# Designs tried in a protein design run: designed miniproteins, single chains, continued (5). Part 51

Each design is a single chain, and the fold is of that chain. pLDDT is the mean over its residues in the fold that is shown.

## One batch from the design tools (miniprotein)

Design m17852
Fold by ESMFold2-Fast:
Structure m17852 (fold): chain A 70 residues (1-70)
Amino acid sequence: RQDELARAAVELSEDTRRGLLEAGASPEEAEEAAGEIGGFFLERSEVEPLEEARKKAEELGRRRVKELEE
């Protein structure tokens, strides 16, 4: 529900932020990207099942980390 969605969004955002910081992103860049991942997840959760929205958000987060490393 609402609390479950909020918790998942926070977890996805924190995982993305941490990955980006470890890859050498600035704190500002990491926060911005983390917010994008959380927002993407919430938008997707409105039109598709929670598990699918989460999987897509996780994939987007991993792509962001790889793009930064390149």
Scores: mean pLDDT 78

Design m17853
Fold by ESMFold2-Fast:
Structure m17853 (fold): chain A 57 residues (1-57)
Amino acid sequence: GPLEKAAEEARRKEQEVLRDYIDGKLTPEEARKRVDEAIEEIAKKYGVTPEQVRAAL
């Protein structure tokens, strides 16, 4: 359903952010901010809450 799709998209975004972090492109604070912003946008896109997406990760 929408929550499952949101969680899958959020996991893919977390992997992108993790790669950039490991490559030295992001600070820990910048990485956290990008993940939080991605979760908010994905939750809005699928009509679920950010809290539901975080709980499904």
Scores: mean pLDDT 87

Design m17854
Fold by ESMFold2-Fast:
Structure m17854 (fold): chain A 72 residues (1-72)
Amino acid sequence: KSTEVPMSEEEAAAAEAVAAAVAAAHKTDTRQGVLTAFNGAQALRDANPGRVVRLEIDLATGAVRFTVERVE
């Protein structure tokens, strides 16, 4: 089982900036939106070793959500 861990203010700000970049990129190319979201998820994963980083993206709108989970 996994338990969601709250993001720090810095992580939340970074995730918000990535979400804005994904939305902007998605307006020109869905592939660029997905790539931007993936790079953001990789950065969060590298900052949170041993935790599960989840990425959810709406391919129609480019909206993204990031969560960091502690594995039980």
Scores: mean pLDDT 68

Design m17855
Fold by ESMFold2-Fast:
Structure m17855 (fold): chain A 71 residues (1-71)
Amino acid sequence: SHMKKRAERIKKYDELFKKYRENSQKKLLEDGIATKEELSHPLFQRGAITPEDAKKFIEEAEKLDKEYEKE
């Protein structure tokens, strides 16, 4: 169904964002830019992504968009 395909796409987006967010959080912690407590705050987590991880997320998101545009 259309709703099932949409749900699958959203899930893939969430998994992709989580992957790069977690990678960025490790980098921010290692570089001393953020503390473990700050990274645990929901509001801070929304901004906790490095330029490098943001670029990779955008590239993978564009690839995912093209995949769904084909069908």
Scores: mean pLDDT 72

Design m17856
Fold by ESMFold2-Fast:
Structure m17856 (fold): chain A 61 residues (1-61)
Amino acid sequence: MEEIKKEIEKVRKEIVELVDQYNAATAAGDDAAAQAYRDKINELVSKLKELMDKLKAEEAA
């Protein structure tokens, strides 16, 4: 359980960093970089949801 909570915190931090990178790329007009960061953010958001669901399942067991 504790390792899953640690992973959730790590993923949240990575999302924040990628959002900052995405905003910087968008401001610079770098569409390719912005799309890449957007895709990574979407992947991490999906991973975060999976980790939260897994944590709930572990706590229920």
Scores: mean pLDDT 82

Design m17857
Fold by ESMFold2-Fast:
Structure m17857 (fold): chain A 105 residues (1-105)
Amino acid sequence: MEEAEKILEELKEKLLEFVRQALATPGGMGIARGVAEALKRAGEGSDEEMKQAIDELARLVGPEIGELARKAFELDPELARKYFKETGEEIQALVDAAEAARKAA
């Protein structure tokens, strides 16, 4: 349990940093939305759907972060789902805030 939690905390930090960098880059909004959607699918799907969502996430954010997600899922699938759902919600909030700021300008 503690090993999976440590990997998931590292994954969350890396994903939030990736999304913040993407949102600061022209054209990065679509990538940030894609990350949020992949995490939501991983949190709400079956084990097989979660594996597919992790592969999609790896394609968006790179293989290093994708391997962290896969390892966490292999160690504790239920805890991984919870973290993916919560992290996806936090990323969606960042995307929504960035969209609102761009529309206000």
Scores: mean pLDDT 81

Design m17858
Fold by ESMFold2-Fast:
Structure m17858 (fold): chain A 75 residues (1-75)
Amino acid sequence: AEEEARKLVEKAQEYAKKGAEAAKKGDYKKAAEYYKKAAELLEKAAELSGSEEYRKAAERARELAELFEKLAKEK
């Protein structure tokens, strides 16, 4: 479980980095997609490990995904 959670966190960090890069380019649709994927992976990691840190990270990634989804709709 621990090893599985670690791999999910690593993948989530990659998606979060891609989300930040997309946001800097003004591609809010891609930014939202990447942060949503990061949030889903972090949420799964939190479930497997019971980590509050991962749970909080998932919440932050979810908030960023929602923010960029709104920006993408407004253009």
Scores: mean pLDDT 84

Design m17859
Fold by ESMFold2-Fast:
Structure m17859 (fold): chain A 66 residues (1-66)
Amino acid sequence: MTDLLLSLSREEQLAVLGAIREATALAKAGDYEGALQLLDEAEAKSTNPDAQAVLQARRAEIEAEA
């Protein structure tokens, strides 16, 4: 998965990592629906399929924790 992030631009990497960080914080606070919505919005704003794949993987992990 690190290799996918290395294929992204700096701005795309920051956007993906920022979304994952915020979603993880929401999930830890018990707001799983907010976390999933944030990842869905980040995916919709992304034009890069590798970025979408990383966001989808994190979404699945959070959904499994709910």
Scores: mean pLDDT 77

Design m17860
Fold by ESMFold2-Fast:
Structure m17860 (fold): chain A 70 residues (1-70)
Amino acid sequence: GSKLTPEEIKEIEEKIEKIEEEIRELERKLEELKRNGGSEEELAELELEIGILEGIKLILEGLKNTLLSL
């Protein structure tokens, strides 16, 4: 069957939590760079990295929600 165990769900949730922590760290760096006059290139790189992590998080949340609905 395609159903997750509670342990497998917890592992997905822990991965989502880790990504959320990484996003928070990058958002903090972005805020700090904006305050300290960081370059357009440095800002763009951080914004891109945040966007990629947000995308991965959405995929993992979608996967978890889909599997929980089965």
Scores: mean pLDDT 80

Design m17861
Fold by ESMFold2-Fast:
Structure m17861 (fold): chain A 69 residues (1-69)
Amino acid sequence: MRSTAYARAIGRAFALGADGKSPEEAAQEAVDYAEKLIGRPLSPEERQDLVRAATAAAELGRLAKEIDA
């Protein structure tokens, strides 16, 4: 379930970024969502990796919205 949880969390961050949430806020929500899906807290390394990926996804979500606008 780890890869699926990460994919879902990253996808959520992208959607939040497209909706105008800050990358910081989107990344935090992605971490919380992944922890909920996995059923445990992420390790510091897992959290760092997911925050990086989710932040990038949120920025891409914003760019996708701009392409359409």
Scores: mean pLDDT 80

Design m17862
Fold by ESMFold2-Fast:
Parts: C-alpha cells; structure tokens; sequence
Structure m17862 (fold): chain A 55 residues (1-55)
C-alpha cells in the first residue's frame, strides 16, 4: 500500500468522491498524478496535515 502525508488543502484537491466518513476517518476515491482513480483511507495527523493510504 502507498502511504502519503499531505497538507490538508493538497489532500482536498486529490479527493474526487467521498465514499464514507466515520470518527474523523474518510474513505474516498482519490485521483493520482498519473490520472488513475483509486480508493484511499484519509486520517488526520495534525491541524494542517492528513495521511492518505492508497488501497
């Protein structure tokens, strides 16, 4: 699995569709730099950063 830590605003730009939200954890379809769309789990790291785990 690919794991990324991104700024909250940059992470929002990658999110194409939100699939579910529970307890601050977001499951979403994210658009990668190569144009592919994959499911990812997004969790907060701090006030300005989130961790994205691409499935």
Amino acid sequence: MEELVLDKLEARKLVKKVLSQEGGVVVAEVELPDGSVKKAVITPVDEEHVKIVVL
Scores: mean pLDDT 79

Design m17863
Fold by ESMFold2-Fast:
Structure m17863 (fold): chain A 63 residues (1-63)
Amino acid sequence: MADELAREARRARKEGDLERAIELARKALEIDPSNVEARAILYETLIEQGKEEEAARLAAEMD
């Protein structure tokens, strides 16, 4: 389930739908907070949107 949402988030990001990518990645992390793919997609998408502060908070939480 979480892995499938992470794959959908990656696809949304590839298609340029950054808002949907963030939504799907956050949903995946709600189901499995340790999902590495979902964390990576969320982090990369936040950086791409210029939301560096949110990305830094996510990175600090996962350290």
Scores: mean pLDDT 78

Design m17864
Fold by ESMFold2-Fast:
Structure m17864 (fold): chain A 76 residues (1-76)
Amino acid sequence: MKEDLRALNLSNNDITDISEFKDAKNLTVLDLSGNKVTDISPLKNAENLSNLNIEGNTVTDVSPLKGKNINITGAK
């Protein structure tokens, strides 16, 4: 309902901070591959996020998303 942001491809940018997504409750797919993200904890409140691509980032801790039904691609 409402065509709010549900899928976003931000791959291959110089993104380091994703705190803006902490309130992105309608976001279901997020591609952050090829960026410089190290902290994904802002996504712990993205309740509808089902697919996350972090390939090519320096994320070593995905525990903020443990217990969620999220398919994470590129986790180390």
Scores: mean pLDDT 77

Design m17865
Fold by ESMFold2-Fast:
Structure m17865 (fold): chain A 81 residues (1-81)
Amino acid sequence: AEEEKEKAIEIIEELKKKGIISEKDAEGLKNGLNVAMEYKKQGDLRAARTLLDLIVESLKELGVPEEEIEKIRELLEKIAK
């Protein structure tokens, strides 16, 4: 979970560095991921999964390339376990 979270953050930071998403978008995505991890710690796996799904939808709305979205989705699915 923590390893997958760090990898997802790394991809988000790369998207920001490439100018695909803004600083504010990257901050929001990282915050959403941290909140999802907190729900998982509390045993609320449904709330955690819902937030992780919302992160994927946000990436689509921001116009992130499908290849990068799939990389993040795979990491988030591992976190959702």
Scores: mean pLDDT 82

Design m17866
Fold by ESMFold2-Fast:
Structure m17866 (fold): chain A 75 residues (1-75)
Amino acid sequence: DKARAAAEKLTDPEVAAAAEKELAEARAYAEANKETQPEAAEAVELWEKALEAAKAGDVEAAAEYLKKAAELGKA
């Protein structure tokens, strides 16, 4: 439910814009730290896919990508 709730929020244009800004910052961080934190780049790619799926109205796919990104973010 948490991943689905987050995916539903990403269909909101204001939430999507905030997520795109956070994603750009996360992408810059992953690029700067790719030698020490390669998993950050994978998490960013999953977040990009989640955002694209949410923009397309595919909440189920967006929720799955968000769930995978969250799993990568936990050591």
Scores: mean pLDDT 77

Design m17867
Fold by ESMFold2-Fast:
Structure m17867 (fold): chain A 55 residues (1-55)
Amino acid sequence: SSLDEEFRRLLGELARVLSDEELQAVLEEISKMRRAGASDEELNAWLRERLAAAK
């Protein structure tokens, strides 16, 4: 789906600009958000904000 494609793209871009420790923190937060019932749109919006802040 387009949301899955965007998710993979955003995570891939973050992996290029973040340290290993920062990337692990992002992955842990994604897991927490998913457990809390966050939608794919909410996850992608959060990742977009993280990427904008990292660049």
Scores: mean pLDDT 85

Design m17868
Fold by ESMFold2-Fast:
Structure m17868 (fold): chain A 90 residues (1-90)
Amino acid sequence: LEEALRALGAGKYDEAIKLFEEILKQDPDNELARVALARAYLKKGEYEKAIEVAEKFPDNPAAIYVKSQALEKLGKTEEAEKYRKKANEL
C-alpha cells in the first residue's frame, strides 16, 4: 500500500494503478486502495474508470469526491456539483 501511495504522489499513475490492482486482488474490500485507485485513474484522465471504481464505496466521502471531480472533467457540471456538496457534508 505505502509503495502504491508513493507512486501516486510522484505522478507515476500507471505504476500506482498496477500496485493498487495487485492489493485489490488480495483484498477486494480494501476501501483505501479502491479510493486511491480511483484517484489514480482520475489523475491519468481515465474519468469513466475513476467513477466506476469510486462507486463501489458510495458512502465514502473521498470516493464521492473523486466521482464529483471525474464528472466535472466529463462536462457533467450539475451532477458533479451535487456530489461535491454531498462529500463536503459528510
Scores: mean pLDDT 79

Design m17869
Fold by ESMFold2-Fast:
Structure m17869 (fold): chain A 100 residues (1-100)
Amino acid sequence: GELFDKLLKAVQAAQEAVRAEFDAVAATLTPEQQAKLRAAMGDIDLQAMAGAMGGWSVEEMKARADAILASRLTPADAAKVRPLVDRYIELFVEEAKKLL
């Protein structure tokens, strides 16, 4: 309902804020690696929204995002995207707090 729509808006705002940096990192990856990264980001988006509803800290959300990256990407690829994902989580939480 309304809460989900607000959290989705927060996800979209955070995605927009990191788009240029995300595109630059994605351009260094193969099409297969890009597909895995997109799948990981989808899982991270859902976990971040669930974390916001459940009252998780930024640190807890980042730890869950790290676990998702490790499950889908190689250690080297995960290391490449981790700083960007951490920033995305921080921006998502800031946007979610403004909307909630």
Scores: mean pLDDT 84

Design m17872
Fold by ESMFold2-Fast:
Structure m17872 (fold): chain A 57 residues (1-57)
Amino acid sequence: SLEDILKEITELVEQGKYEEAAKLLEEHFGLDKEEAIKRLKEGKSTELLTEAYLRSL
């Protein structure tokens, strides 16, 4: 489910696995992988992305 995917993405980000997290964002939310990696590495943007996706549920 989307909820499980978002949970996994959040866990990967907290572990510093940005490439794996971005891959899931690309596959399930249609984001560009390279842009997702960059935004996840910016730290603040990571929480905003996760919150935005949870609000789409």
Scores: mean pLDDT 72

Design m17873
Fold by ESMFold2-Fast:
Structure m17873 (fold): chain A 57 residues (1-57)
Amino acid sequence: MKKEQVEAELEKKIEEYRKANPDLSDEEIRTLAVYDLIKEGKAKEYIKEKAKNTPLE
């Protein structure tokens, strides 16, 4: 996927997770959003990038 599209999807999911899980940290919410993108197969490029900084594999 295009990087800008992945970023837009990620931000949308972060907002949804933040609303549903207000007690989680921004880092945890971002991780959950990324996992959703992985499961949907939408973020191969983003997942590789994210895995360099956090163990998402």
Scores: mean pLDDT 68

Design m17874
Fold by ESMFold2-Fast:
Structure m17874 (fold): chain A 100 residues (1-100)
Amino acid sequence: SVTQSPASATVGQDVTITDTATDALQLSWYKQKPGEPRELLAYGKDVKMAPGVDARFSASGSGNTSTLTISNLQAEDAATYTSVAKTKDGEVYGSGTTIS
């Protein structure tokens, strides 16, 4: 199962979004803005940042825990952020974090 926290964060703050996935082979972080397709932020077992992602974003993974950290949240960061864990049995989605 995947548990994601916090549920929300506010523009002007820093946020560290954490998920705990069990049996994950790899994990990815996505950003979903209203009316836009989801954007890949970070991916893979050794957690790599996707090309072109702002330097305010960083990600890490260790064991069954993955984190996405965003410093100095800006208006353009307003979106839902979701982890996606790839397991042997398919994809498991995190509960999501809404930034506004």
Scores: mean pLDDT 80

Design m17875
Fold by ESMFold2-Fast:
Structure m17875 (fold): chain A 78 residues (1-78)
Amino acid sequence: MIEKISPFKVKLKETNEEFYLLAEKEIGNYIYYLFADGTVYKIDKNDKNKIEKLPVRAIPDSLDEPILFSPEEAYKRA
């Protein structure tokens, strides 16, 4: 499970590892976390055990896809 321990840090409870966030965005019933390695995690607000790792860029490759993070948001700390 992913646990948010600060606005800029999350903890993976199974390994007790901490990861720094580049960006966080809430869309509907989902929370999206962008990590420094460019990975995006999608978390269901109603079931925090339903975590999906997206093998996608923070910025969509298609113009018809919703923009999860702007270039400024995605690279603010990179």
Scores: mean pLDDT 59

Design m17876
Fold by ESMFold2-Fast:
Formats: sequence, structure tokens, C-alpha cells
Structure m17876 (fold): chain A 55 residues (1-55)
Amino acid sequence: SRLEEAARLAKEAAPEASDEQARAAAEEAARANPAGDAETVAGDAAGLLARAGLA
């Protein structure tokens, strides 16, 4: 649930990213911050997508 919610929020912040890219970024962000809530993980994931030129 946390991962799915974070992936959806990251996709909203980076609409150019595919669902797969948003999910992969959310998985990476969640791995780096296992105690973070979905909103925090989504913010980190959006940052990863921005670095990739997708946001």
C-alpha cells in the first residue's frame, strides 16, 4: 500500500514518467527510507525522476 500510494503520487508530480518508472523510483526511495510514509517516499521518488529528466 505505501509503495503503491507513493508511486501514484510520484507519477502525479512527474507525469512524463511511465507507471513503471514511477514505481521503480518509489521502490528505490522506499529502500533508502524504510521508515518514511508514502508522501515522503513519493517526494524522494519525484526527485529521482527529476534527476532522470522526467520531471
Scores: mean pLDDT 80

Design m17878
Fold by ESMFold2-Fast:
Structure m17878 (fold): chain A 63 residues (1-63)
Amino acid sequence: MEESSRLTELGKEYLEQGNYEKAAEYFSKALKLDPSNEDARRLLAEALEKLGKTEEAAEVRAA
């Protein structure tokens, strides 16, 4: 969905600024709207790893 792609792009902007918490929030919203959005899933896992939430990142990747 277009909305999911837009949220993924917003998350990338936060990720670029080093705001991993906001990045994870937007990627999570994107994935909730479109569970098949592989970009959002991958980037959410990366943002969670940057936050030290390695277990949560592993769960996201396993989906």
Scores: mean pLDDT 81

Design m17879
Fold by ESMFold2-Fast:
Structure m17879 (fold): chain A 56 residues (1-56)
Amino acid sequence: DERLEELAERADRLLVRLSFKDPERAQELGRKLREAVEAKDLERLEAIIREAEELL
């Protein structure tokens, strides 16, 4: 799924950046990201992206 891969990669890049500011929150969101990818939950991936962007 092209959209799933795109959102997952976008989220991963944001979490890498977040890990330099707040490693604990980056780790927590990384766990949620893994769960969302396994569930193929696009809405959850978009929510993770929004949360990471707000924390940056």
Scores: mean pLDDT 83

Design m17880
Fold by ESMFold2-Fast:
Structure m17880 (fold): chain A 76 residues (1-76)
Amino acid sequence: SVDRGNELIERAMELLREASRLYEEARKYEEMGNMEMAKELREKAKRLTDEATRLFKEAMTLNGADPSGLVAEASV
């Protein structure tokens, strides 16, 4: 199950990278005064971060680790 757990971690990291890019894009829209687009992008990034957290918890369980220390952040 280590390989399966590693696959989930890789997927979670990809989602976090996409979320980070969306938060950066949201910041740029906010600087431009487009608050509606900034909000939409942050909400999308938050959903990706939540999915990544779910995958990390699943991966930790498969690898025999305790997931109780995992925290999801939505701010950049």
Scores: mean pLDDT 79

Design m17882
Fold by ESMFold2-Fast:
Structure m17882 (fold): chain A 95 residues (1-95)
Amino acid sequence: MSDEELVKLAREELERNPEKAAQLLMVLGLALFELEKYEEAIEAFKKAIELTPEEDLASLAVAYSLLSDAYEKLGKKEEAEEYRKKAEEIKEKLK
C-alpha cells in the first residue's frame, strides 16, 4: 500500500470509526511524515496524543518521539528537543 493510499484510507476510516481515532491519527501522521508533509504530520500526531488515554504510556511515548522527529525535519530544534524530553520522561515511567 502506498503512503498516499494510506493517508486516504486512514482519513476515510477516521470519519467512520471515531472510537479508533487515536490509532488512525498515528497511522495518518506516519504516512504524512513519509510523504514529507511534516506540518500535517505534526497536526495528526498532536491530535493522536490528545485522544490517547493518559495510562497508555507506550503509545504516548511513540507519539511524542514522532512529533519530535517531525519538528526536527522542519528545523524547529527547540520544539523537537521539548517533545524528545517528554518522550524520555514517559519511557522512564514504563519501568
Scores: mean pLDDT 81

Design m17884
Fold by ESMFold2-Fast:
Structure m17884 (fold): chain A 59 residues (1-59)
Amino acid sequence: MLDAEAGRAGALAAGASEEDAERAREALEAGGGDRAEAGRAGVERGAAGATSAALGAAG
């Protein structure tokens, strides 16, 4: 179960921040989706590698 309060804080920050709306529009025009997809691939590989290394270090 995720922390609902953390999710609400994120939603409030996005909703309350008018600057966030403007930044989101610019990110869309700059291909923010493409950047996010590249980040996802990196995180997935990084997480898998880090998990294996952590298990080895733990014994």
Scores: mean pLDDT 50

Design m17885
Fold by ESMFold2-Fast:
Structure m17885 (fold): chain A 74 residues (1-74)
Amino acid sequence: MPKNKFLLTPEAESLVLASFESEGRDLSPLFAEKDEEKRLEKLRELSEEFSRWISERLTRAVEVAIKKNEERLK
């Protein structure tokens, strides 16, 4: 089978896209693109943006979790 340059499994890719959509991101242009090669190129660009987004979100989630845990221990 042709291997995708993406490092994600189909399951992980679906989960990543679902998480991205949960932020209210419009993925319609991505799915409207019928050219598989162009779609993968756009997905790569979104992957870089998502990587930055997940890093920021993870940092915020850790901060929120720490604060929430500190409030539980008060």
Scores: mean pLDDT 63

Design m17886
Fold by ESMFold2-Fast:
Structure m17886 (fold): chain A 90 residues (1-90)
Amino acid sequence: SMEEQLRKLIEEAEKKVKEVGKEMRDLFTQARQAAAAGDLDAATEYLSRMVELAEKAIKEYPLFKEKISELATQYADEGVAALNAARAAA
């Protein structure tokens, strides 16, 4: 049925959004590790890549915009806090 095809498309999109979430978390983790090591340039690059990934995902999966935006905002806020802490320690 057409409803069954739509369900499969939504399930596929949900799986891809979960993969994007994992990639965002990996980039955020790398940003935090770089900031802790005093590599502010690398930390900034990882956070920028995380934001770009989120923006691309929102365009590709607009049904999941709110979920992706919430996750991106959380990682951006925590990442900026880590950068500010590293700058204060330098």
Scores: mean pLDDT 86

Design m17887
Fold by ESMFold2-Fast:
Structure m17887 (fold): chain A 68 residues (1-68)
Amino acid sequence: MLEAEIKVGLARIYAGIGKLLYSKGDLEGAIELYKKAKKLAEESGTPEGERLAEEIEENIKKAEKELK
């Protein structure tokens, strides 16, 4: 499934950049990239994408808690 493979790969890249922004204190930027990554992971329709989306959702929740 070429489209699914591309989506998972892009999701991993976006999540990685999001983690870098999070480590720099750019919580809003991190959340934006995590949300893009989660959408791609979910759209992949694969078990790997589902697991990745769950991991990313945890990162989103953590960053959102720090904003408040």
Scores: mean pLDDT 84

Design m17888
Fold by ESMFold2-Fast:
Structure m17888 (fold): chain A 71 residues (1-71)
Amino acid sequence: KDLAQQSVSQAVKSLLDAGKDDLALETAQRVGELLSQGDYIGAIQLAQQASQQSGNQKVYKQNQQNLDKIQ
């Protein structure tokens, strides 16, 4: 739960920092749907993909580790 929300927030922020506002909005909306359905693994996985799109390697690796911890 908290891990998923943290991963999402970091991924969305990294997209915004990279100037990819449209991707940040799409990611936030899709993740919101997954979280509302209780799909925390899916939410972190989407956040990981978004982090990769931002080019922020640190956030990407952290989200990958978060996925491994909840699987």
Scores: mean pLDDT 74

Design m17889
Fold by ESMFold2-Fast:
Structure m17889 (fold): chain A 57 residues (1-57)
Amino acid sequence: SDIEKVIKDSEQGTGHKLSEKEKESIKKALEEAKKYAAQGKRASPPGGLPYKSDPPP
């Protein structure tokens, strides 16, 4: 599956074995992006990054 391939690539790229929590995080993010793309949307959803502009204090 695509998700497993991404996890394996990340492990090889960093040379670090990912924890279960990290694997779940990657899997969730990838599934979300793929589901959004499958709807015929753009490659990245608006605000697809976890970071958003925080309102200034």
Scores: mean pLDDT 64

